Designed miniproteins, single chains, continued (2). Designs and how they scored, part 34

Each design is a single chain, and the fold is of that chain. pLDDT is the mean over its residues in the fold that is shown.

## One batch from the design tools (miniprotein)

Design m5107
Fold by ESMFold2-Fast:
Structure m5107 (fold): chain A 63 residues (1-63)
Amino acid sequence: SDASGIVVVARKDYTAKTPEELSLKKGEKLEVLEVVDRNHVLAKSLTTGKVGIVPGSVLELPE
């Protein structure tokens, strides 16, 4: 993509609470596509290729 999204890592396992959310495993890498609101981002899993909304609180920058 021309606008490279920020790559982040799931800091813990997360189960989607709505059909629009993405379920994650701890350590899964994602590309942030868009900031939805103060606490949520639209992200693409680099492992599964799935796109969905995730809480920012379960994500961290890779170190």
Scores: mean pLDDT 78

Design m5108
Fold by ESMFold2-Fast:
Structure m5108 (fold): chain A 68 residues (1-68)
Amino acid sequence: FPPPSDDAIQVMRDTIKDDLLSLGVPPDQAQKLADQTAQELARNYDDDQKSLQVWQQTLEEGKQLAKQ
């Protein structure tokens, strides 16, 4: 299995960013967290358990940022 395409990674970034913005995360922090998460998901594309962990952690971090 090849790694995800640049287009697929971009879609992941945009989707994660939109989710974070919906949680109330500031745009600059949402962009950074989305970029980091998409890159980590792409790096672990062949590890379903790790991908779930990364997603869960991103949501938790987003909730903390939204509380500020």
Scores: mean pLDDT 79

Design m5109
Fold by ESMFold2-Fast:
Structure m5109 (fold): chain A 68 residues (1-68)
Amino acid sequence: SEYELLFKAFDKDGDGVISYEEFRAFVSRSGRYSEEEIEALFKEADVDGDGVIDFEEFKKLLDRLRAR
């Protein structure tokens, strides 16, 4: 699926999660979001508060971004 391909593109180390640093680097590259917006998006996706985004959280995040 597109979600799986995108998730693997973010997950550079292959550990099955996306770190804040990986997320920030990708999202800031687009120039569409401020630092505050990037932090808000990551925190909304990271419902567990563990500092990483898993695959289920990632799908929800992408659906939210597409709704904009």
Scores: mean pLDDT 73

Design m5110
Fold by ESMFold2-Fast:
Structure m5110 (fold): chain A 82 residues (1-82)
Amino acid sequence: MKKIYNGYDIDAPDPTDPNGLTLLHRAALLEDEELSLALAKKLIEELGADPNIKDTNGKTALDLAKEAGKEKVAKYLEEAQK
């Protein structure tokens, strides 16, 4: 569910990022797949991040994980989307 974290909406796009990436999008783009998966799980399970939020290119964190070839992250995000 939607939550405010440190005065920031966890689902809000980063206003300093030209692509409007959320924290979950950024987690999916981490080079280390295990760290990417761990951060994505924390954002969704502990902070209630919405995995259905799209960036300025219409891509979800799942789309970015698939493009990066991160099968474990992509599978987790696919199951998290409803």
Scores: mean pLDDT 74

Design m5111
Fold by ESMFold2-Fast:
Structure m5111 (fold): chain A 100 residues (1-100)
Amino acid sequence: DKLKELEAIANALVSRLPKELQEEVREIVKKIIEALRNKDYEAAKEELEKLTELALSSDEVGDISLVIHFLSLVAELEPELKPFIAELIDKLHEKILSML
């Protein structure tokens, strides 16, 4: 089950985030996985946008990079979401460049 593998990788990535963000991000990831299992791409897009907004509020390049990694994995598993996720990743890359 590729979605179960994605969830396991996502939980490993979340464990590297600040403790205060881990619970909120874990719940968003769970909702993304559930939406993808149901092929509910509208619900998945809403949760991916929320995750992106949390990353954009970070002042840590490492935290933003972990979210980009997760988004890239979702795009590889769900090609229909690739154009949407590419726009989210571009926003996060712009944020990183502004911090350097």
Scores: mean pLDDT 87

Design m5112
Fold by ESMFold2-Fast:
Structure m5112 (fold): chain A 62 residues (1-62)
Amino acid sequence: MKYIAEALYDQEKLSEKTLGFKKGDKLLILEEVDHVNVLAKSLKTGEEGLVHKSLIEIIEEL
């Protein structure tokens, strides 16, 4: 199952594994990696990476 999330905060790309984004950016959630992290794709840039669940809000279920 896929979800659309909105970034609640700005995040710099900290490593090759993490996703960089700005507050208000829309992210496609691809999978849950663990209890605190998801793998997401930026709909703005097309890049994929890890995002902490506390930094995003799920806005739509696909």
Scores: mean pLDDT 82

Design m5113
Fold by ESMFold2-Fast:
Structure m5113 (fold): chain A 92 residues (1-92)
Amino acid sequence: EYKELWSTLTPTEQAILKLLAAEQRPLTAAEIAEKLGLSQSTVSKNLKKLEEKGLVEKIKRGRTTLYALSEKGILVILSLPEEVRKEIEKKS
């Protein structure tokens, strides 16, 4: 189920989930955009889709909005240990 769900995601959606897994902290849409070399509008659009799929959690901290992997999002990442391992290992 989780492996099948991952395969239905776009490359951009997969990149966002991998980044959140590698960083192990909530990130703003602006931070995700900067780290992935994407526009903030593209990231915000994909974060909304990931939130609708239940893979990302939206966290409000005052005037700042942060995004983190949901429990389901973590399980999806953990269902692909080779993919997650390679991505995390490349993070210095």
Scores: mean pLDDT 79

Design m5114
Fold by ESMFold2-Fast:
Order: structure tokens, then C-alpha cells, then sequence
Structure m5114 (fold): chain A 75 residues (1-75)
């Protein structure tokens, strides 16, 4: 199970802009690292849309947590 401390550390490492959100580009790089394959911008956008309830093109900490938990279940 992903702890809040692990999520906070991971989120901070990916949120290079420090705006409190994960962008499509940051998500794409994360998915490439975790899945070990090239991820296109379009693939990252499709994945983001599944978790981005507000449709703002960015993931909040809560939305990102759900995404990471689903990926861990499939690994």
C-alpha cells in the first residue's frame, strides 16, 4: 500500500514546476519509468483523462494517488 509519505515524496519529485499538480509531460515520464516502455503524449493524455475529474489537463495529489494505486495493482 502506498503511504502518504511515499506519495508526497513521489509527487514532489515529479512536480518540477512546484504548482501542486502533475502535468501530462510529468505523467508521461513517470509512466515510462514505471512501465519500461515509451509513452506518447497522446497515451499520457488518455490515461490522465481517466483520473482527471475536473478536466483541467492536470492531476491533483488525490487523483495521482488513485492512478499510482491502480498501476501497483496491475504490476
Amino acid sequence: MLTDEQLDALFAALDTDGDGYISVEELRLFLQAVLGKEISKEEAEEIMKKYDKNGDGKLTREEFRKLVEEIRKKL
Scores: mean pLDDT 75

Design m5115
Fold by ESMFold2-Fast:
Structure m5115 (fold): chain A 75 residues (1-75)
Amino acid sequence: GPMITIVIKFADGSELTVEAETGEEAVKKAINLLLTNVSDEEVLGAVGAALRLIGMLLDGELKPGMKVTLEVKKS
């Protein structure tokens, strides 16, 4: 079926992409990547991105076929 795509952009210009069939799975994959791929300076930015994704999931905004781009900021 159609996938949900989440692109995570880091302060150094690198990016990671996750794809999933459901919003819950997309958020779980994105949070796991954030926890394993951020520097100490990006931890608060990663938490902010994770909270935004959870908010979008709870509001029903992560729909099949959607592409969401998030930026992780340095503190």
Scores: mean pLDDT 82

Design m5116
Fold by ESMFold2-Fast:
Structure m5116 (fold): chain A 153 residues (1-153)
Amino acid sequence: NPEELKRLQEEALELLTKLSRERLKNTKDIEEYIMAFAENLIELSYYIAQKLGPGETLTITLPSGNVYTFTVEKVSDDTREIKIEISRGRIEGIVVYVSKEGKLELKATFTPGMAMAILTWKARREGDEEARRKLAEVEATNRELEVTVEREI
């Protein structure tokens, strides 16, 4: 249903905007900013996973012009796997949700390109010299970013 997909896109963008205002506003350094940004994508992915079935995809365009594509790849009794892609820059990540003992564990693995996108945005938009320095470090080391978030269910 095209109407339901449009509504989900609008709800997802509103959720991301709210999470960004609350989490990014309170970050004290570049590492907290990267983590808060990654956590926003994890929360958004979890929200989308509740609304979409296996093999279904949702695309969201941000006001910045960045396009995020979320694909529900795997669903089992306690696990859901979401692939996150950014069309501009071939940045992607995988978020796995696991339910254990009344808690929801969200694990995300992002490519080095995801950290570079976050850092480029902060450096460009805010003129952040620490973000520029960290960007050069990430480009040199080419390490993946792993994030874990726990929630009560």
Scores: mean pLDDT 69

Design m5117
Fold by ESMFold2-Fast:
Structure m5117 (fold): chain A 158 residues (1-158)
Amino acid sequence: SSGQAAIEQLRQGAELLRKLSEAEDVEEARRLLLEYSRHQVEALRLLGRLVAEDPRFADVAREFVDGLYESYTRLADLISMVDPEVGARARELVDEMAAHARTLTPEGFEQAAEALAEMSRLLGEAMGGGIARAIAEEAKVQAEVLERTAARLEAAVA
């Protein structure tokens, strides 16, 4: 089911974020971020479809988007202390993600997924020790957002 597929993507994403929070070097962090990005993109697409198929999931989708917005806003602020230009661009991308995802439409979630994929590319390309540390700090918090969303979806499909 779309719900089970979304739960699987969220749980796999959370595990990658936990590994990212413990990454030993920049190259490992870059690899884990790019791998995580694929699961995040797919989770957003699946959530958009799930909400369209069953409006009962709108509240859990909204809470997920708000959790991502808060986490990515903190991340952009941390990055701005290391690289102000990269941090400013990351902030633009997180605002774009939230604006699209808050429509709670499949099209909005697809555009939100594209904004976060672009953020992962930006951060991967710009990644040095400072950005890797900022990502590691927020990765643990964002993993909790994904795990809470997966648990809420699992309860809702029962």
Scores: mean pLDDT 90

Design m5118
Fold by ESMFold2-Fast:
Structure m5118 (fold): chain A 104 residues (1-104)
Amino acid sequence: MSELGKKLLEAAENGKLEEVKKLLEQGADVNARDEFGLTPLHLAARNGHLEIVKLLLSTPGVDVNAKATVEPVKGYTPLTLARLNGHEEIVELLESTPGVDLNA
């Protein structure tokens, strides 16, 4: 993973919208993965960062159905994490996104 990918994950987790935008413009991988296999979309959805979720979903190549690869979150998608954390507006947004797997 590049340093840009690591910074993108940290910015998405912490709700830093302007930093996320800058990092994507600099060529950061929108599908970068942390040690658990969580992507920026997973982290933004888990933590309720609606505007970052919107930005990531509008980014070409985003994997809306990405599954985390390591326990305890193994198999979780961004939609699963939004549901588990009660982020209703993000759940609605993800469920209305073309190509989303509602059961993933």
Scores: mean pLDDT 88

Design m5119
Fold by ESMFold2-Fast:
Structure m5119 (fold): chain A 60 residues (1-60)
Amino acid sequence: GAPILVATKDYKPKSPEELGFRKGDELELLEVVDDEWILAKSLKTGLTGYVPKDYVEQVS
């Protein structure tokens, strides 16, 4: 299946295109944008947005 990520800390979105989350939230990796950003889907809310890579870790 698609890679699953877990948030290592809270993130407050700085723009409408960014995904907000809380520490421990599970995200699905949709796309690697660059070295700093990914596109992900929250498994909690179903919302999709850009996420800083240093705020998440891959668990599967």
Scores: mean pLDDT 86

Design m5120
Fold by ESMFold2-Fast:
Structure m5120 (fold): chain A 103 residues (1-103)
Amino acid sequence: GRMDVDPSLSPADRALLDAAAAGDLERVRALLAEGADVNAADSFGITPLHLAALAGHLEVVELLLAHGADVNAKNIFGLTPLDLAEAAGHEEIVALLREHGAE
């Protein structure tokens, strides 16, 4: 989050996690173009794709997948973006993740 300073993350990677959680599609696109790691993970193993999937930001999920996001990334709790989307009831995101090889 914007108030959480993880010293293991670059400023760009931290901004990407915040933008993905917020559904800020333009900011996500700009940060990826600036070289932010699409698979950046915080201290809990949470990636931009986990945050976008949990929050229901379909267009951000599509953009992250287009940039090579790991669809099967597991956080420290063993949860994937698919697990979070299913738990949150985001059926369109569940379908999209499965089309990209989520299991």
Scores: mean pLDDT 85

Design m5121
Fold by ESMFold2-Fast:
Structure m5121 (fold): chain A 160 residues (1-160)
Amino acid sequence: MTLDEFNRAEEEALRAARQVKELDEGLGNQVLEAVRLARKAGELGGPDDLQVSTEVLIAITHLARGAYLVLKSKGDKELDKEAAKHFDEATKHLERARDLAPTASKQVAGLLARAALIMTDVAKDVAKIAKDKGLKEAAKSADEATKAAERLAKTLKDIM
């Protein structure tokens, strides 16, 4: 993973977080805090820390895109499926970040554990909003993204 891939993942995560913030200020501010923690982790770390931090930034980007589609939806079935695909990609990147987590430095693991906890809370809130809107596919995939973020947060705490 290169510094250019990390910088691109950060810019995309910041863009997606701002789109959430335009629809929900609370959720958007939580996503922006998760981006700042994952950024700071990659800036402080070595090559392995940069790799874990990039997987977390890509996961935040997909979680935020899924959240934006759920917030924008009025029970639209195509937005339900599109949001679900984004939560499934967030889940894959969270599991990759977890599998890479044992190579992270203790300082980076502490920042990424906090980012993963914020992603857990965002994914729970979005899964609830998706249920309340009748978005069944998005709600299910957001519940799986929640469990993946909880597993990552646990693994990163066990390194500290």
Scores: mean pLDDT 96

Design m5122
Fold by ESMFold2-Fast:
Structure m5122 (fold): chain A 150 residues (1-150)
Amino acid sequence: MKVKVTILVASKLGEKSFSAQFAEQLKERLAKEFPEIEVTLIILTEDASQEEIDEAIEAAKEADIIVLVSPVINGKLSSIGVELADRLAADPELRAKPLIIVGFSKDGSGREEVEEFGRKYGAEAVIVGSPETKEETIEQVIEAIRKIIS
C-alpha cells in the first residue's frame, strides 16, 4: 500500500518561486528514495481563491503526511502559509496527521520564530533553510519523512 504525501506550497510567485522549485525537487527525491510514496504537489499563491484553498485542504485529507512549504519574511510564513496552517489545525482529521513545516528565508534567519509557530500548530518537524542550503534542507525533510514511516 502506498504512503501518500501532500506537499502544499504557499508562495507569493507561484510556480516561478524558489519554494515551488524546492517542492518539485523534493517530490523527485521522494520518488527515488521511497518507491512506496505517492506525492501530490499543490502550489497556492496569496491570490488563491477560497475554492483553491478548499481543494488543497481536501487533498490534504487524503494524505498520510503533510508538508507545508512557505517563504519566511521577518520570521513569519507567507499570508497563505498561515491560512493553510490555520485550516490544517482547525480540522480534527488533519490535525491528527504528521505535519512538516519547511520555511525559506534569504539567509536562513527566522528559524526560532518558525519553530515556535510550528510547535503552536503541532508540527512533527520544522525545517528552516535558504536557497544556499536547498540540498541540505531536502535531506532534512527526507529524514523527517523516513522517521514518520519507519
Scores: mean pLDDT 86

Design m5123
Fold by ESMFold2-Fast:
Structure m5123 (fold): chain A 63 residues (1-63)
Amino acid sequence: MPPFLAEALEDYEAKTPEELSFKKGEKLEVLSVDEENPEWWLAKSLTTGKVGWVPRSYIRLIP
């Protein structure tokens, strides 16, 4: 259950103000996951403290 720790697999540049920009290797905290919309998760950057939507395919969960 959230929150989960995650790591960016690749750089991502936000296309809307609601999305989060991040770089490969950046640590993220996943705040919300929706099984009915698995393509986008709400996350917080541990580097910048910003919150936004991230594409699921660009991150991996850290156990």
Scores: mean pLDDT 78

Design m5124
Fold by ESMFold2-Fast:
Structure m5124 (fold): chain A 110 residues (1-110)
Amino acid sequence: REAERKLLEAARNGDEETVKKLLSIPGIDVNVTEEQLGLEGASGATPLMLAAYNGHEEIVKILLKNGADVNAKNTTEGKGFTPLHLAEANGHEKIVEILKENGADTNATF
């Protein structure tokens, strides 16, 4: 859906105000993936994964407060990346801390 596609884009780009507006839409899927929307080259990434990968700390917090799955796995490439794995890979130490405080599984394997 267009709203969920915009949510993925806003989470990737650090657009906090657009994320807040979209999350106010009744029935929006906060755990939507690019794959579910049929986008070419989709990675199976959720909005939380895109925000964590790109270092958008406030968007990570907003998504988690709105029911984002802290332990979602991107299995599209067979690697099973979680938001925690993506934040650690990119050195976003504060986001790693936020994800752990919100129940991220620190023993998850690829």
Scores: mean pLDDT 77

Design m5125
Fold by ESMFold2-Fast:
Structure m5125 (fold): chain A 120 residues (1-120)
Amino acid sequence: SLNQQLLEAARNGDVERVRELLAQGADVNARDEADPGRYTPLHLAARNGHLDVVRLLLEEYGADVNATNGSTLPVQRGWTPLHLAAAGGHDEVVRYLVEEYGADVDAKNGLGLTPADLQA
């Protein structure tokens, strides 16, 4: 589907492919129904440190900066893009999400952890 291709493009940091798929009507807030984590494009871009994709999704397509993942498993739920960027050590993405988009720094995932608890 277009949504599955969007999730793959976001995970891979392919900015132009993300733009093309969104222009074709892919859902900017799509969830990977085949992945137990049920991440959005913004989650995947943030997790992998693709700042340019993160910017595109937020600035041009209105992605939800505080989206939680759709997992039903307690230990895998409640992860925001900021949690994933922090866990990945992607300092520039963390700074951008907090300073430019006001991401919720106090959000707790299913483990009771904030993004700061995950930073190395």
Scores: mean pLDDT 87

Design m5126
Fold by ESMFold2-Fast:
Structure m5126 (fold): chain A 107 residues (1-107)
Amino acid sequence: LLEAARAGDLEAVKELLAAGADVNARDENGRTPLHLAAEAGHLEVVELLLENGANVNARDNNGRTPLHLAAEAGHEEVVKLLLENGADPDARDINGLTAADLARLAG
């Protein structure tokens, strides 16, 4: 599931979730499928993961949420979708930075 989400493979994500894959599985960096899809800008995969109970405010090993990663990468439509689904815009990573802080640094 993690690799399919990172790649934006919508059909593979759909099949793996239907087969009972853990939507909140974590890699070695503490990143979930939602983190990886959001960082890569895969809007439809982000939507599908949220529909299947992905934790919108999951924190990786650096305290970063999917919103932090989408904002840093400049994926405005993914940022909007995450906020519409309850992402906390005030969440701070281990350096005290919000998603808005990371977006400003990137732009």
Scores: mean pLDDT 87

Design m5127
Fold by ESMFold2-Fast:
Structure m5127 (fold): chain A 105 residues (1-105)
Amino acid sequence: MSRDSAGRTPLHWAAFFGDLERVKELLKEGADVNAKDSNGNTPLHLAAAMGELEVVELLKEAGADLTAKDNNGLTPEDLLKRVESLSEEERARLRVQLLDDLPAD
């Protein structure tokens, strides 16, 4: 599977959308659980940033690197703790920010 213009793999997008079944399928197909996008984000970073706890746990079980840092020096755990402390309005803003990286359909 090829990367998109942001360097994201299909696993990044499945993690971002919280698509648990797609994450399982991609991991079974040998997807790189620790692949980094253009911002240094792994699929685990995107799942954590979206608060997708079931995807976070599945990626951890698949061997995701919990210590990987994005270009801002943040680990997936740092992003998850941030999301857990965010208001609903701040979570909505973060979701919009992440969607800004989506290619035009």
Scores: mean pLDDT 74

Design m5128
Fold by ESMFold2-Fast:
Structure m5128 (fold): chain A 107 residues (1-107)
Amino acid sequence: EKDANGRTKLHLAAESTDVNELLKTLRELEKVEGLDVNAKDDNGRTPLHLVAEKEDSVENIRAAAWLIKQGADLEAKDDDGLTPLDLAKKNGNKELAEFLEKELKKK
């Protein structure tokens, strides 16, 4: 289900500053058949874009890893033409950016 801004539960969890709420939502959504991890909000952003905009943390790297395991598109562009990697670099999230670059090289 999407909200008034085109956001799914994954988008809302990815925007949350509460890492426990994000991880709880990811665990619950693993049980949902047909989960669309690449759903775009009204700004063209996927949940992975929103995780990449957050601060550099082990929990956000784990969230990104989970999304990628579920089939998140690392090359998806938002309405500004930015990928999750572009957003991580722009926001100075060095460890998350290095993680995303490594995952891109595997695909």
Scores: mean pLDDT 75

Design m5129
Fold by ESMFold2-Fast:
Structure m5129 (fold): chain A 81 residues (1-81)
Amino acid sequence: MASREEIDAEIERVFLTLKLMNAAMEGNVEEARKILEELRALPGVTDEDVAWAVRIASDAARKYGHTEVAEELERLARELE
């Protein structure tokens, strides 16, 4: 069973992913960059987790007309690869 600290880290990861989506939908590039860096810094977060979060946020950004935010998030995700 996961420790409390591991559960708290997982909750933080989910919360940051949702915040990233919201920032992307709002067209807030600076907030999106900050949240992406916070997500990458979390213990136990993999490159795959970050790529998934970027895909969801980029799709949301494009849906709301913020193509530049989507492109910036995808660029930052490629720097992980």
Scores: mean pLDDT 78

Design m5130
Fold by ESMFold2-Fast:
Structure m5130 (fold): chain A 104 residues (1-104)
Amino acid sequence: SDYPKVANQIGLFAAAGLNDLLEGILKKNKDLLNQKLPHDKNGLTIGMHALLAAAMSGHVECVKILLNAGIDLNAKDNNGNTILDLVKKYGPKKCIELVEKYAK
């Protein structure tokens, strides 16, 4: 499928809490997770954007699915923020604790 379409679907499934659809698309497209999101002003990777969207929406299981899929916790946005920095700023405590566990 078209790269921007798959990137958009990963973000949508994460933001909507669609655990099975997210896991299914990631099994076929794990290599895309750590690539830059097309047309993103902040320079997020596909995985960073999806995890932040899931975290902000309180979808803890989607956050866990993305972490288990091999999201790069050392990737930085255009402001030098890692996903841990972003979830500390914008995400709920449960998601912060989960990302911290995987970052150590």
Scores: mean pLDDT 84

Design m5131
Fold by ESMFold2-Fast:
Structure m5131 (fold): chain A 62 residues (1-62)
Amino acid sequence: TAKQKAINANIAIKAKRLDKGLTQAELADALGLSQATISLYESGLATPSAATLAKIDAIIDA
């Protein structure tokens, strides 16, 4: 379940970011993270916390 959640999360983050017209660096800046961290999340190499996912959704829904 955790691996499937990570795979689904990376696809969702990338899709939402592109729909909003943001670069990885712009999303990272809005979250207070590095571009490398966003790249790791989108590649599925790192799993964002529930708090980080909520912040991503808030930025995209704005």
Scores: mean pLDDT 74

Design m5132
Fold by ESMFold2-Fast:
Structure m5132 (fold): chain A 68 residues (1-68)
Amino acid sequence: MKDANGESPLHKAAREGDLEKVKELLAKGADVNALNNQGLSPLQLALMEGHTEIAQLLYEAGADLKAK
């Protein structure tokens, strides 16, 4: 479910550094390219918080780093 900021469970897990939750959500087909109300993806949140292992998992799951 999305919260008041438009964040999916994957956004929250990426921001919190919850690697186990990120893996669970990816296994359930979570949208890795979903944007929150600030236009940020779970990958961008993981990078902002310094969670490099989560960022790597999101990238491998198809998070788009080429859209520039």
Scores: mean pLDDT 76

Design m5133
Fold by ESMFold2-Fast:
Structure m5133 (fold): chain A 74 residues (1-74)
Amino acid sequence: EPVDVSKLSDEELLEILRKYKEEAEKRGDKRLAEALENQIRLFEEMLADPRVSPEVRRQVAQEMLDAAREKLEA
């Protein structure tokens, strides 16, 4: 199921990404777990950058979550 990022706080978005990483680790998918760790780091960097609008950040988060879900459900 697609996640509606417009209803989530930044902390909730990070929690979902961390859950996806945990799921990838449980499956033994090291590559996906590393990709999700990098996505979490990039999202944290966006949160720290005042030039990144909340709307842009939410759109990027949606793309990250969709890509991660697709790989986990493949």
Scores: mean pLDDT 77

Design m5134
Fold by ESMFold2-Fast:
Structure m5134 (fold): chain A 121 residues (1-121)
Amino acid sequence: SLGRQLLEAARLGDLETVEALLAQGADVNARITAEEDPRLEGATPLHLAAGNGYLEIVKLLLENGADVNARDKYGRTPLHLAARNGHWEIVDLLLENGADPEAKDTFGRTPEDLARENGHL
């Protein structure tokens, strides 16, 4: 599906393929299924791009209506993943686009908690 291809392009940092798939009508809020990857279940293209540090892909997804506060199976938002991995320019961009800095995952952790636990604070 176009959504599955968009998820893979976002995960790999393939900006040109992300642009082409969005132009073809791929669902910007497509989600990884448990059958594709049980560890990433519920992750959107924005989760994958933000977690992997792909700033230009994050910008493009937000411009195309990506849900900035989408939650994966662990209740994590794209902001949790960007903060966990120390991608501060992406953290700032997500906050500018309405990301909730106080969002708690299923373990009660905020994005700041994940950044601290992973040595980025």
Scores: mean pLDDT 91

Design m5135
Fold by ESMFold2-Fast:
Structure m5135 (fold): chain A 68 residues (1-68)
Amino acid sequence: DKYEELFDKYDKDGDGKLSKKEFIEALEEEFGVSREKAFELFSKYDKDGDGYLSKEEFIEALKEVEKE
């Protein structure tokens, strides 16, 4: 729920996916994650290799950030 609200907040295009830029912005603003680390996480969770994260991939990435 909380993570889904964050996804909606940063999905500025309303396409149901987060671009690399939107994902990095979310991690930097909400969690204080460095740009370099956010880039690494994006690459790790972009399982389709399409340059975007689905809602599920985004939520998994946020859970990883909270554990680290």
Scores: mean pLDDT 76

Design m5136
Fold by ESMFold2-Fast:
Order: sequence, then C-alpha cells, then structure tokens
Structure m5136 (fold): chain A 68 residues (1-68)
Amino acid sequence: TEQQIAEFKQAFSIFDKDGDGTITTKELGIAMRSLGQNPTEEELDEMDIDGDGTVDFPEFLTMMARKM
C-alpha cells in the first residue's frame, strides 16, 4: 500500500510540472496507464468531479484505490 502510494506519487509528479499538486485529466489517463490501468476517456472525464479538467494527488489516490 505505501509502496503503491510512492509509485503513484512518482507517476503523478512527472506530470505535475508546476509542483502545485494537480494534473490534467489527459495526464491522469497516461499516469494510470503507466501503472497498469486502462481508463477510458469518458471514465476520466467522469472522475473529474469538479469539472475543472484537473485532478489533485489525493483524488488521484482515491481513484486508483477505487479501480483496484
């Protein structure tokens, strides 16, 4: 679990260029696929609860946990 969190954080940080703790839903899809998940574009859009087109790290972890 902590190992998975470390892997998720590493994948997330690659796309979090600003270091503010958010990435786009498009980058979320690439990050999830790099971790062995295959979300659809529609599924990624649905996961963006706020409709901002971005996802923060805690939301990313929650989504990964729900998919496992």
Scores: mean pLDDT 70

Design m5137
Fold by ESMFold2-Fast:
Structure m5137 (fold): chain A 89 residues (1-89)
Amino acid sequence: MKLEELKKKVQEALGINIPDDQLTLESLLLMAARAGNVELVKELIELGADPNAVDENGLTAYHLAKLTGNEEIVELLKKAGADESLKPK
């Protein structure tokens, strides 16, 4: 899937607008994890998104999935190489 198609899916799933200058696989992964969207997280990981990328608060997708209690996303991120030992901030 193209990055533009993923942007559209994330925008529609979250009800937000994402500027083109913020469009990366990693930013989309962080947004999908925050929203608890398992299907988007899986697609982004399969496309090569870095599971250890951090948001502006130093949180990884793994931290966001733990905060939302979404165990399926947590397991997907662990399988993709997420570092559980990284500090949340």
Scores: mean pLDDT 73

